Designed miniproteins, single chains. Designs and how they scored, part 99

Each design is a single chain, and the fold is of that chain. pLDDT is the mean over its residues in the fold that is shown.

## One batch from the design tools (miniprotein)

Design m3451
Fold by ESMFold2-Fast:
Structure m3451 (fold): chain A 100 residues (1-100)
Amino acid sequence: MEELRKQMTEEQREVVRETAEKLIKIGEIIDVRLAAKLLEKEEGLSPEERKILKEVEELLIEGIEKGESLEEIKKKLKTEEEKEIFEKLVKRIEELRSLL
């Protein structure tokens, strides 16, 4: 009977750890989505720049889900325009975090 209670506690620890990791990633993804929406509205982006922003947004989210660093994600960017939008997006994320 005590073995079941110990097993439930170990399973609960794993669930809490996995849940905490998922919640952190969800929070980071929300920050990216919010920063991208603000950037799109504030800078009056061209249709081409909006497309690049969407591609960079999705790449950054995929990288976060994989546990990649911002430097590793940036290395996947192919053009100077993608890199400029990435830097603007990262700056907006940092600004949002500084308001907390």
Scores: mean pLDDT 76

Design m3452
Fold by ESMFold2-Fast:
Structure m3452 (fold): chain A 80 residues (1-80)
Amino acid sequence: QQELLAEAEKRAEERFKKLKADLEKEGVKNPHEITQRARRLAVELGKEMVEQGLSTQDINKVMTKFALEVSKFTQEVLLS
């Protein structure tokens, strides 16, 4: 259970890092577009976690952390 949660958190972090790199390479600075891209990734991550058998509580922990990182990144882009 703890191992599955840790792997899910790591996967979400790695995929969000990739998304940030892609947005930077594409020159995307619109908060709306950043949020839309992050939302699509969130849906995909959620579906994968359900398929892997994570509990609703564990999925919620991963998604809450993901949402916080998205908020931080969006704020950083607005300050750039």
Scores: mean pLDDT 82

Design m3453
Fold by ESMFold2-Fast:
Structure m3453 (fold): chain A 62 residues (1-62)
Amino acid sequence: YSEGQLLAEEVGPEKSKAFDQLMTLLLVEPGKQITAQELAERLGVSVGLAEKALAYLVKIRA
């Protein structure tokens, strides 16, 4: 199990593709920062879930 898998399950199947594409973009181009609010709006998820996703990106980049 990984934190990425848990986040994908929490986002849900319809939004998991968009979530994966955004996560991939942020990993390839670290200069392209998205705020938790922007990410939540684009995915249609809570700001809290978006904050967890951004924290996960910081963790896997370190």
Scores: mean pLDDT 66

Design m3454
Fold by ESMFold2-Fast:
Structure m3454 (fold): chain A 72 residues (1-72)
Amino acid sequence: SLPLEVLVLAHEVRNHPSLSEEEGEEMAQYILDNAAKLDAAKIAALARFLHENRDTLTAEQFFAKLDELLAE
């Protein structure tokens, strides 16, 4: 089963005020698909990024941040 923190993050993205419903669902699925590569520190960093950018976040910015965190 997936960690609760990953499920909470996916839920927050789905309901993000700056994203469309379709964009939020696509991003939530991308998080879930990459959950095994997201340790606690990466999840916390992504959650902070979503919170700090809640009024201005674009799909492009989110995917760029997630790809940065997934890079070894």
Scores: mean pLDDT 80

Design m3455
Fold by ESMFold2-Fast:
Structure m3455 (fold): chain A 79 residues (1-79)
Amino acid sequence: MTVRARAEGVMSPEAAEAAVAAVRALAEAGIEVVRIELEALPDGRTRVVVEVAVPASLMSEETLASALRGILAAAEAAS
């Protein structure tokens, strides 16, 4: 059984690069990166959408969603 979490945020391009790197680092820990989408906005910011999956035996959906929100919130704060 697999749990999934999705998070999105708007941040500077530099913060988006750091957020993508942080999400990709989760793959080395056995978390599946389902989707990473980057959209350049007219104001020069980047919209980031990430979706990840993990076996339910390793962590809850709430924990996974909290971790993703934390990564994106940190990137948004750095923007």
Scores: mean pLDDT 82

Design m3456
Fold by ESMFold2-Fast:
Structure m3456 (fold): chain A 133 residues (1-133)
Amino acid sequence: SSKIEKAKKLIKEAQKYTDLGAKVGPEYIVDGLSYLIQALDYIGEVAKEDPKAAAELAEEAGKVLGKAYETLKKYPELAEAAKEVKQAYDLVRQAYDLLKSDPSKVDEAVKLLDQAKDKTLAALGYAANAVAK
């Protein structure tokens, strides 16, 4: 329950900064991705105890990743960050499908969420480097 609440709060913060990234400037996506990395870690922990709750959290995290991708792809200098976010989105969607459909594949879903976290971390690095130039 406390892990679910922490994940929800982190997703909400990620959404807030991703919305700012779309409205104000893509530099806010850096903060959004940072919160998403933390959220994905908690979703992986939740999946081991409550796969259904983890599926709902993965769906919401996926929506934030999708919105981040739509913003980042508009900027040629952020193309590498956009590519990594798209891969993270696809991995989170695969994890969501497994968590929703097959409780025996929780360990596989957790691995996909961990891979999505790595892709989100790579995207954060590319985006942070681009906005620092």
Scores: mean pLDDT 90

Design m3457
Fold by ESMFold2-Fast:
Order: C-alpha cells, then sequence, then structure tokens
Structure m3457 (fold): chain A 79 residues (1-79)
C-alpha cells in the first residue's frame, strides 16, 4: 500500500482536510518521481479539492502549485 494515500484516507475520514491535502501532495510527488504523470495529476486534483475544504491555506496552495508546475515541466521534457 502507498503510505501517503493511506494517511490521506485517514485524515479525510477524520475531517482533517489540510492533512489530507498534504498527504495527497506527498503521493503526487512520489508518482511524479516515478514518471507516472497520470497518477501524479490525479493526486494533485485530490489535493486541490481538500485544499478548498480546508479553507484555502496560502502555504498549502503554493505547495500544490509548485508540484503542478514540476509535473508540467517533466511532461514537457519527456515529449
Amino acid sequence: ADEPLERARKAKEQGNYEEAAKHFIEAAKIYLDNKDYTAAARFIQEAREYLEKAGNPEELRKAIDEVEKKLQEQIDKDM
């Protein structure tokens, strides 16, 4: 099992949306490093959904934006 995804699931069940978003960001980074861009993009979208539920903390939004930018840069390099 992917540990960040399990942590995200538990945080979600507890209503800890900020923690859920953080763990989805961690999952996205892992899949990005493994060149699984489809999974990375999916987890970035999950992180954004929980960011909204958490009240859009600026620091967390910036972290998601940085991972999304890195994903786009890696896709561009592999094309």
Scores: mean pLDDT 82

Design m3458
Fold by ESMFold2-Fast:
Structure m3458 (fold): chain A 90 residues (1-90)
Amino acid sequence: SAEHEAIAKGIVGAMKKALEKGPEEAIKTARQMGLALADLPDSSDSVLKGAGEALKYLKQKDEEVAKKAAEVIAELASPEKTEKVLKYAE
C-alpha cells in the first residue's frame, strides 16, 4: 500500500541523511532501526523492508559501513526479523 511504501521510504531517507553526516551516524541510525524492530512484535513488513533497503543503500556507498550496520541490527533484532531485513537488502 501507499502507507507501507511511505514508511519504507522514510526509513531509507533517514539512513541517507545519517550517512551524509558520516559512517558513525549511519551506524547509530542502524542501532535505532534494530531497537525499533526489537520493540515492535507487530511490526509490519514495511519496517523490515525499509531497514533492508537502507542497508542496500549503505552497501552501494560503503560496504564496510553496511556490514557494521547489519551486525548491529542482528544483535538487537530477533533472528527471524534479521533474516527478513537481509532478504530486502539483496
Scores: mean pLDDT 81

Design m3459
Fold by ESMFold2-Fast:
Structure m3459 (fold): chain A 66 residues (1-66)
Amino acid sequence: SVADVLFEVVASAPSVEAAALILRAYLSQVPEEQRDAILAEMRRLAATADAATREKVLAAIDRAQE
């Protein structure tokens, strides 16, 4: 899914700031309804990840929403 690809990209980014910029750039191009669904799925994926990856992805989501 799109959320799976974005999760991997965000998890692989060199920093939370870089991850947030990538995520924000993508989300700005999709309808608001789709953004909420993508973010919800990314949070579900984060819940099943290791602690470091989970913290990074959740921090990137929070930063992207600012």
Scores: mean pLDDT 84

Design m3460
Fold by ESMFold2-Fast:
Structure m3460 (fold): chain A 70 residues (1-70)
Amino acid sequence: MSELEKALEELKKLGEELSKTGTEEQRLEFAKIWDEAFEEVQKYLDEKDYEKALEVVKKAIEKFKEILKK
């Protein structure tokens, strides 16, 4: 798998974990970050800028890890 695909899989796993263990407030924060990240990733994928798309996903992963620690 590409680095982008691996990062997206990690992001999905974090989302699944938050869905199982998170509060409703944490899930709302997660959904907002997910939507913003997805729009940005799609934009860069359309531009074929896979490195920038990967950076967006990595930032989203960091934010989700912070939510899980709250």
Scores: mean pLDDT 77

Design m3461
Fold by ESMFold2-Fast:
Structure m3461 (fold): chain A 73 residues (1-73)
Amino acid sequence: DLEKLLQEIIEQARRDQERLRRAVMELLNLTGLSPNEAIALLLQMGEEEGLSLEEIVERMDRLIEEVERRERA
């Protein structure tokens, strides 16, 4: 059912947007970048690699985990 698929995509996009905002906030805390700089970096990465919003969020989450792991060490 197309309508159900569209609804699921919209809900997923909302969750991904929320996760993206969290990732940006965490990136700002770790790097000291401005919000505009962090957003521009994420958009640049997505544009260059043709990444979906979901893939961008996943990559950011991985980078945050790596930085946290290094800070704990």
Scores: mean pLDDT 64

Design m3462
Fold by ESMFold2-Fast:
Structure m3462 (fold): chain A 89 residues (1-89)
Amino acid sequence: MDEEIVKRIEERADVIRFTVDGLLEAARDFYRKMLEEGKITEEEYQALMEEIDAVRASDPSRARRLAIKDLAEYYGVPEEYFEELYKKA
């Protein structure tokens, strides 16, 4: 395996958890912008925030799986490699 790719993955192993959170943060920012633009109500915004929190709490394994798939595709490395890194992090 490319030694430079391995080093890059290791440097980002601790951010594999953050990749999922980053997606959820982007969703929060998007809905906040919609609220500011008057496209959704304050009540709808609160419901969406609760749903994002529920996704993180109730479906973290699914969110993690999607993040690992994206990283594996980006680096051209098997998903198993990132699963092993995640277990050791």
Scores: mean pLDDT 64

Design m3463
Fold by ESMFold2-Fast:
Formats: sequence, C-alpha cells, structure tokens
Structure m3463 (fold): chain A 97 residues (1-97)
Amino acid sequence: MKKKLEELEKKLEEAEEQLRRLEAGEALTVDGVRLPADRESQLRAMAEIAEVSVEEVEEQLERQKKLVELMKELLERLKKGEITEEEAAEILRELAK
C-alpha cells in the first residue's frame, strides 16, 4: 500500500532539492558538467548543453516548479486519504497532456 507513496515522496524531495540549489545559486553538476554558482550563468550553461535558448530553459524550470508544487498538494491529499492513488495518477496524466 505505501510503496507508491514512498516513491513519490522520494522523487518530490529530489526535484525540490534540485530547484532549491538552482534558486540559491549553488553550483550544480549536470550530465557530468559543473555549473557556475551564479543563476544567470547557470541558465546560459544549461542552454548551451541542451542546445536551446535561455528562454526555453527558464520555461522548463517554471514548468518543473509548478509540477513540484502540484505533486506536493497531491501527496498531502493522498496522505490524508482525500484521494486514491488511482485518482492521483489520473491527475498527473491529465497534467502531462
């Protein structure tokens, strides 16, 4: 029963930590490449690695931030028994469309 909840919790914590490090301007390693501590330089480095524009990287980060917030809400509702695991999975699938 708790296996999916524990996996979701772990993934949420990992995603939240990644976003926190980016927002704090901490140095990150992406695909073996160490990113600068400065956020502006991090965004530029990520854009170069992915071969996309800085705007696209910012959009991806905003999308990731919203996803983390939604996953937090779903996890809290799931813990309280307000929704089922099936309902949470449907909401996540709908969001991915």
Scores: mean pLDDT 68

Design m3464
Fold by ESMFold2-Fast:
Structure m3464 (fold): chain A 87 residues (1-87)
Amino acid sequence: MPVDQQEVRDSLIRMRVAVLVEAVRRNKDLSSTAQQTVERGSRNPQSFIDFLQETIALAEREIKDEAVKQKVVDYLTSILQQVQAAA
């Protein structure tokens, strides 16, 4: 049932977005992690694709800094496209 599942998912996704926002604000290079993330996601592509789409939607809603938002969304969209191509 979707009751409570979406709230739990949103909380987990929000935590993931917070980590990415912090990494971007600290000028951490996300590219070194991207390939490893794609390889891990490709093992369970459908679940990971759904998670990435929800994460992108939450990032667009919750991130107030436009420059940080753009970098986070671009990173997640790149991972999503690579996982979809590998599946």
Scores: mean pLDDT 71

Design m3465
Fold by ESMFold2-Fast:
Structure m3465 (fold): chain A 55 residues (1-55)
Amino acid sequence: SEKEKLEIKIKSLETQIEALRDALERGVPIDPDLARQSIAELQKEIEKLKEELKK
């Protein structure tokens, strides 16, 4: 279903945020400012998809 596809996409984006947060916590060689920006953009996309899920 369309809702199922949206839920899968949301889960994928949440997994990406988790990976970035884990990388920042472990101090891996990553640009922390770019990582935080990416997290913010992914979170914004999740919010849009959750809005679509409510329709």
Scores: mean pLDDT 81

Design m3466
Fold by ESMFold2-Fast:
Parts: structure tokens; sequence; C-alpha cells
Structure m3466 (fold): chain A 69 residues (1-69)
């Protein structure tokens, strides 16, 4: 749990700010880099993607917490 979250924070300091949004592609690449299968990553992105093709950092962190609990 915590070591994965710390790695995400270190690589993506923007995650300190809940108002930040990242592209769906960057969010998918992050999930894949953490060892999430592509089918699961696509399902997560589909759930949290905004109409502009972005993903909120807070929604992504909530999905990561569910996955790694």
Amino acid sequence: GESILQSIIDRYPMFFDPSVKISAQDAKDLLLSLGVPESVANEIIDKIINSDGTVSVSDLLNELAKLFL
C-alpha cells in the first residue's frame, strides 16, 4: 500500500492538488506501470473519464486505493 502511494507522489507531485486533471492516456500509462492489467486499466478509465478526455487525480487515487487495498 504505502510504498506504491509514495512512488506515485514522487513521480506525480501534481497528485498533491485534488484540482489537477491528467489525460486519460497518462492515467492509463500510470495504471499499466503499476502492473494493472490493460483490461482493468481500461475499465477504471472508462468509469472516471471526463467528457474532455481527462481524469481527475482524486478519482484516480480512489480507484487505486480500491485496487491495492
Scores: mean pLDDT 72

Design m3467
Fold by ESMFold2-Fast:
Structure m3467 (fold): chain A 98 residues (1-98)
Amino acid sequence: MALAVFFVVSDAAPSSNPEELEARVRELLAREGIELAARLSGDASAEEIAAAVAAAVERARATGRPVAVLIEGNITPERYARIREVTRPVAEAEAARL
């Protein structure tokens, strides 16, 4: 795919320095040509996650570059399932373009 939205999840305990983690993730993604559009807490609402994904999709379309959203912290199974639900239609729509 020429355009993609990725979710990067921190599987570790919440970082003692969230800004340093964001900077490190941003640097790693930049090496692959991926832009980090947003950083969200694992406690973010489904609507906040959906809004961040929608903004990332629009940014990817505007720039022609892959865009990622970082979600960090302890994510419950229910929160993870919700993240998958709000991102699945975007991933399926991009796959259908192939």
Scores: mean pLDDT 66

Design m3468
Fold by ESMFold2-Fast:
Structure m3468 (fold): chain A 83 residues (1-83)
Amino acid sequence: MIKPLEEVAKDIEEAARQAAALALFVSPNDAKVAVELALKEMEPILKTLSEEDRAKAEKLAKEYAEKGIKESGSVADSVQEAL
């Protein structure tokens, strides 16, 4: 059964953010690794989408992973200064 992209967008955001955070723990400055891990985490969600929505979902996962990297990097710097 095909789910609408809007319904899975929050799941994509959450999973991509989690994957980005884990990738930053392993490789703090490697955005490529974080994006790749995020796409792997999205694989079960992507399988439920149509081919057109899958392409859009992959783009969203990449954007959320990149945003997660930027956000986590900024937070890590702020925490290091506070400590």
Scores: mean pLDDT 67

Design m3469
Fold by ESMFold2-Fast:
Structure m3469 (fold): chain A 58 residues (1-58)
Amino acid sequence: MSFPLSPEEAAAVLAAARELVAEAKRTGSAAKWAAAGVMAVAGEIEGADVSEVLAELR
């Protein structure tokens, strides 16, 4: 029972994940890196293209 993200919701998830990665890089916060990872994986499961964010987490 998945309700896939709309294109606008997918874009919002990608934008939020990108912001978390940028902030994690700026501050070195482990919590921000973890939050970006969780959001990217959840977005991918729900149908968002978060490949760029996942590449940053490698």
Scores: mean pLDDT 73

Design m3470
Fold by ESMFold2-Fast:
Structure m3470 (fold): chain A 95 residues (1-95)
Amino acid sequence: VEEEIKKRIKKLIDTFAKWAKENASRYTKEGKERMLRLAEIYLAALDGKRFDDPELQAEVDRVRELIDKYMTPEEKAKLRKNVEEAIKILKEVME
């Protein structure tokens, strides 16, 4: 069970890296907005930020619990870097 969660986390880290590398330019507007929202949720979980939206905050809290329970400090740092790069590129290609 723990191994399955760790594998999912590794895939997530790799997914954000892929979005950054591909510059997201070929994705639909809706796809980019969804990717950006997901990246912002993970960054908020890593930074301890809070949102006024209860549903969004519940998702951030859930993600934070999973990150804190299953990720090493090195994996958290890698996720943060990939998420920050993905957010930057998504914002640059979205208008």
Scores: mean pLDDT 74

Design m3471
Fold by ESMFold2-Fast:
Parts: C-alpha cells; structure tokens; sequence
Structure m3471 (fold): chain A 87 residues (1-87)
C-alpha cells in the first residue's frame, strides 16, 4: 500500500499548496509523483531517482520559504517513493 500512501502524501502537499495559491506547483508535485510511480512500475530506476529527487528538492525549497506542512507532505511522498524503489 506504499503506492497509495505516496499518492495521499502528494495529494496532501498539493492541497496545501493550492491553499497558498501555488496551483502550478501543486500540479507539479502530483505530476512528479505519478511519473516516479510509472518509472518504478516500468523498472526504470534512473527516471524514478530523477523524479523522486526533484520532488525532494521541491520539498526542501518549500521548507526554506516557510511552507512547513506542504514541505513535510512532499518529502513524505518522496520518502515513500524511495521505499517503493528499493523493494
């Protein structure tokens, strides 16, 4: 159920970003999560690592600008995707 947990974490991050008026970034978080999930399913480790890395970078930037809850949700999604990749 890690796939559904990763999606839920990304959806929480997107919801929090939409509340801040950052709708384009919310869409990007969801897009990166779905791309990582597709790459994991296809066995494309490099593409998965890139997409997960981008999602983690977004989370780090959100923390720097003070959007702590959205940052935690985005980083949680990246962490769950990394766990899926290592299984």
Amino acid sequence: DLREEARRAAEEAARLLEEEGLESLARRVLELTERALRAIEAGDRLEAEIDIGMLALVGGVLRVIGLEEAAEAALRAAELLQELLER
Scores: mean pLDDT 89

Design m3472
Fold by ESMFold2-Fast:
Structure m3472 (fold): chain A 91 residues (1-91)
Amino acid sequence: SMMDEQLRRLTLAQVLLLAAAGGVYVAKRMKNPELRRENLEDAIRLAEDTIRDLDALIAASTDPALVAELRRLRERAREVIAEARRLLEET
């Protein structure tokens, strides 16, 4: 069903956002500036892709509770991007 597909996509977005956040956490601890930069850039791309997927899900959803959860995930993804960009400026 469309709702089952939306739930699958929501779960995937949650996993990908967790992966992006984890990438930033690991990059903070990297001593090699080139590898740190590459990992931060990868985390930004992953979080940006996640925001695009979340925006598509928001546009397709008729459930206000689901839309609220998707918007919270979008805000978390934006926070991941902001932190990664701050760390890139320090690298």
Scores: mean pLDDT 87

Design m3473
Fold by ESMFold2-Fast:
Structure m3473 (fold): chain A 61 residues (1-61)
Amino acid sequence: SAPLAELPDEELRRLARRAGVTREAARQLVAIHGDLEAFRRWLDEQERLEREGRANPPPPA
């Protein structure tokens, strides 16, 4: 199969970190969205929302 047909562990790990979830959860999200491209686009939207959101200073006392 073509490389894009296989889930690259490095890419999956990156997406998991961006989403703030485990690699297992990221793999599940890829399955739900259909492929890495769909999941990446969803994460891109989430990242934009996070970037647009107001960063809060360190909270714990």
Scores: mean pLDDT 66

Design m3474
Fold by ESMFold2-Fast:
Structure m3474 (fold): chain A 66 residues (1-66)
Amino acid sequence: GVKVLLVIAATKEEAEARRRELQREHPDVGVYAATSEQGAAALAVAEAEAARHGLELTVELVGGEA
């Protein structure tokens, strides 16, 4: 794919539900999910993967707060 998507939500269930929806719409795009508590670590992992493959990272916050 041309980019990587990271979904951050208040709960793992909400994050996974949104990831599933985005992955279904964009099967060729890498979509990752994390809770707001995991946000910094998940962002670092997603950035590393995007950089390794020369892809752009897009982050979406779904519900929840930091």
Scores: mean pLDDT 74

Design m3475
Fold by ESMFold2-Fast:
Structure m3475 (fold): chain A 67 residues (1-67)
Amino acid sequence: GEEVAKEALELARKGKSQEAAEVAAKADREGATEIARRLQEEGGVPGGPTPNTAGAAVALAASSGKV
């Protein structure tokens, strides 16, 4: 759920995108949706530029299907 989304976003923020993708892949459907939603609604992960976070959100969500 939301706990997994928070963990994945923190890993992505710290530059651990591969580990963030692994956590996102283990998230249930609600957790994966929450990750994408927060990256879009809040203007992305804190510390990152908004335009880049849109692409990062898509990449992170896509990675959950292959990881």
Scores: mean pLDDT 56

Design m3476
Fold by ESMFold2-Fast:
Structure m3476 (fold): chain A 100 residues (1-100)
Amino acid sequence: SREEILELLKEAGKLVEEALKKSKDPEAQRQLRRALGLILEAINLVEENAPREEILKKLEETLRQLDVALELLKDDPELAKIVEEARRLVEEAIRLVKEM
């Protein structure tokens, strides 16, 4: 449902905010801020009843951005786990959007 998708994306956003707050690497912070922005844009598209394809494109862009952030966190397993959980929630949101 749309409500389930929003809940997943809001949880993913909270995890990215947590990782951003805990990170001391300026480049990791930059990539995490970008990922957070994409999650917020995806939430807005879902709330506005945007076309399924537009929502999917934004969520796939979000996954790519989270992967970029994860590469910068290879030496920080605690932060990597938080971002990996956010990525898992975005993947589940993509699955639910495809079933809409």
Scores: mean pLDDT 90

Design m3477
Fold by ESMFold2-Fast:
Structure m3477 (fold): chain A 92 residues (1-92)
Amino acid sequence: DKIERIREALKKAGLEIDEELLEKLVEHLSDAELEAFIEVLLGREEKAREILRKAGYSDEAIETLLESAKELAKLLKEGVKIDVNSDEVLLK
């Protein structure tokens, strides 16, 4: 279950996430993007980069996705509440 894998990664990273935001991430991210996000949460940015390359993402898209994932992880770690109706967090 993709949701359970993300929950375990968040738990290992010491992060809490709203269930509605978690469901939105699973709905809007591809399998490769979800795998890469899990690796970013676990501090394995290079593994995340390799997952996206193998999935056919361009280098520019990979850097954009990794920066977005790192920013989201940072906001979650700092206890910032994320508006689940805002597309800015997922589309930047």
Scores: mean pLDDT 72

Design m3478
Fold by ESMFold2-Fast:
Structure m3478 (fold): chain A 56 residues (1-56)
Amino acid sequence: SEEIERFKRNVEETIAAATETVNLDQPSLDRIMERLERWQREKIEAMKQAIAELLG
């Protein structure tokens, strides 16, 4: 699943760029990262399901 790995990298790069633009304190960053990690897992899972249905 090269597509999933590429998607994961793109999300990580986007988060890094956004975080760099918004100068937040560490506790706020930790909260945002935790929420983004959960969102990322949900999106990857949904994408896996969609791919499985398409390949069927």
Scores: mean pLDDT 74

Design m3479
Fold by ESMFold2-Fast:
Structure m3479 (fold): chain A 55 residues (1-55)
Amino acid sequence: SEKQELVNKMQDLMDQMVALGKKIMAEKDPARRAELVKEMLELTKQYNEIREQLA
């Protein structure tokens, strides 16, 4: 179902966010950390958009 596909995508996004969070915590270069944080914000936006569709 379309709903199950959205749920699966949210789970994939959560896995990506967890992996990216570990990279952010390990990153020592402030410029590279800032780029990883921007990527995290984009993943968070996608997650929230799917969450709103399921509400």
Scores: mean pLDDT 87

Design m3480
Fold by ESMFold2-Fast:
Structure m3480 (fold): chain A 62 residues (1-62)
Amino acid sequence: MDPEELEKEVYIAFIEIALGIAKINNDQETAKRLEGLLKEAEQSENLDEVKRITEEAVRLAN
């Protein structure tokens, strides 16, 4: 496995965890934003962009 592919999978997992937290808290606005960020991360081929998206997702979940 390419190390960059693995790193992207880890970042996506963090976004999924943030989305799960928002759903448990019934925060529909944050959940909707996190679903958008998850889609952007999945479609991006730029690891630096995926990292930035993940950092924003973690910030939104706090």
Scores: mean pLDDT 82

Design m3481
Fold by ESMFold2-Fast:
Parts: structure tokens; C-alpha cells; sequence
Structure m3481 (fold): chain A 89 residues (1-89)
């Protein structure tokens, strides 16, 4: 369950598909996973290191958010290249 949540989160960031975020929420509810546990699993997948659930929010802000932001920017460039091309017309 936690590994699947981490996989879906990475896929959502890479594709920009918000429906995958809804699927993550359903998995969290279905398996009774706490927000902190789900967040810790996502951070572990992004950073490649284990984070205690109690420290997940701090690790998200300090370490994971820069990675998430960079992935979001790359995904936006991949999905909206026409915005750059529109400026050339």
C-alpha cells in the first residue's frame, strides 16, 4: 500500500494527472493509513532515505519540496511546450 502510494505520487507529478491523486486518497482511506505514514512513504520514494512519520512534515518542507517543485516544473514544460512556442508567434 505505501509503495503503491509512492509510485502513484511520482506518476502524478510526472504526468500532471490529478486523477492519480484521488486514487492515492482512496488507498489511504481503504488501508487506514495515516497522513504522516503516507507522506513518509512519498518522501522516502523521492529522497531514497527513510523518514520517521513524526518528522514527515519537516522533511517535506526542508528536503522533499525542492524535489517536488523541480519535478513539477519539468512536468509543466513537458505538458505545456506550446506556451513557449506561442510566445514566438
Amino acid sequence: ALEEIARLFREALETGDSSLLAEIEKLVEKHGISEKEALAAVIEALLGKKVPPEEANEALEEEAMPVVLELHIKNHEATHPEEVEALKK
Scores: mean pLDDT 66

Design m3482
Fold by ESMFold2-Fast:
Structure m3482 (fold): chain A 90 residues (1-90)
Amino acid sequence: MKEVADEAVEKLRELAEKYPELQGIFDGAAEGVRKAYEAFERDPELAAGMFDFLVKLLEEHAKNSTPEQQEALREAAEIIREARDKMLAA
């Protein structure tokens, strides 16, 4: 499932290139995905919680952002949700 984490990280990098003002947030989210993947190998419940926390963090940032930033932040949250669901699928 490293491929799923790598795909999510790449999609977050593409968002950072499209929205340079949010680069720090998307770089942080990409690092969070990498850490969640590392945790997944030993503790899938912890990894799931890490993904859920990243999604919540992006959604909270979206509430206080411009409409364009809200769209980008919610797209990033969806990328993370998809990675979580694919990694946790039995």
Scores: mean pLDDT 83

Design m3483
Fold by ESMFold2-Fast:
Structure m3483 (fold): chain A 68 residues (1-68)
Amino acid sequence: MSPDERRMVAIFGEVVEQLEDQRVWEWSPEEFRATLARQIEELRRRGRREGLPEELIERAVAGLRGLE
């Protein structure tokens, strides 16, 4: 993997761990979707701050949307 790909995998893993730590599967579907949306926006902001390619950021976002 490229350095950018490794960094994005690390960021993605941290976001998934945060969702797991909050036990979001025990929340209402509405609260889960709202939290997921916030985490997607945070992932985009973080990836852009670190200069990662937009195509790589959007692939990670697609992965998070798959958790719905």
Scores: mean pLDDT 78

Design m3484
Fold by ESMFold2-Fast:
Structure m3484 (fold): chain A 75 residues (1-75)
Amino acid sequence: SEAEEKIAEALRKGAEEAKRAETLEEAIGAAIRGIGEALQIALEHGKEELTGDVEKLSEEAKKAYEEMLEAVKNA
């Protein structure tokens, strides 16, 4: 669904920005922005619209989250 694609994109953008951060504060800020945007999209579209490819979305979200954590750890 459009919502699932936007959520995955928001998380991926957050991870990419966190990786480019030069400081811990910048990395955390990027991660929070990505997660916040993903949550806003989920709230706007509602639970019923997030039933498409949940397995794929979950895998992409987990990967982006792990990349965010690694970026923060290395900042």
Scores: mean pLDDT 71

Design m3485
Fold by ESMFold2-Fast:
Structure m3485 (fold): chain A 110 residues (1-110)
Amino acid sequence: NLAEEIAELIRKVLAGEMTQEEARELLRLIISTEEDPEVKEAMLKDLERMEERNLDLVESVRMMLEFMAEHNSIPTVTLAEALYRAGLVSEEDVERVREIARRREELLNA
């Protein structure tokens, strides 16, 4: 559900229905409902990093997905799939995130 909510916010910004500032504020609120404190802290840190770099939304989404795939495990593939369904990322972007997540899982289980 968190992944679907994030994808919908990004879609609205790209459609011009919401400003980037409004979307970031809502993202903070949505992330604050995450029950896993480790995942919550990691997501908030990613959001802050994106803001500091003043990246455009598409580039920010790609960096967030790749960074989360390397550092945060479980919601990243789900988020990538939700963004693909929303038309915000390519099938190749999803496959790249899956490959990063798979490699991380192999390293953690070795």
Scores: mean pLDDT 67

Design m3486
Fold by ESMFold2-Fast:
Structure m3486 (fold): chain A 67 residues (1-67)
Amino acid sequence: MEEKIRELERKVMELARKASPQDRQLAIRAVEAIREGKLDEARKLADQITNPEVRKAVKELIEAAEK
């Protein structure tokens, strides 16, 4: 559902804003990969995120996008 995906994107971006610039860039790239249907690339980007809350939120977004 698009609304749930948008809410999860907002959560990822909000958490990323409080993290390092590097984690924020990785989160943005992961969200873009998810929007393009490149879920494997999004997972690789999520694994590079050092902040555990941002990483978890990105993985949750990937799971929602698979539905």
Scores: mean pLDDT 81

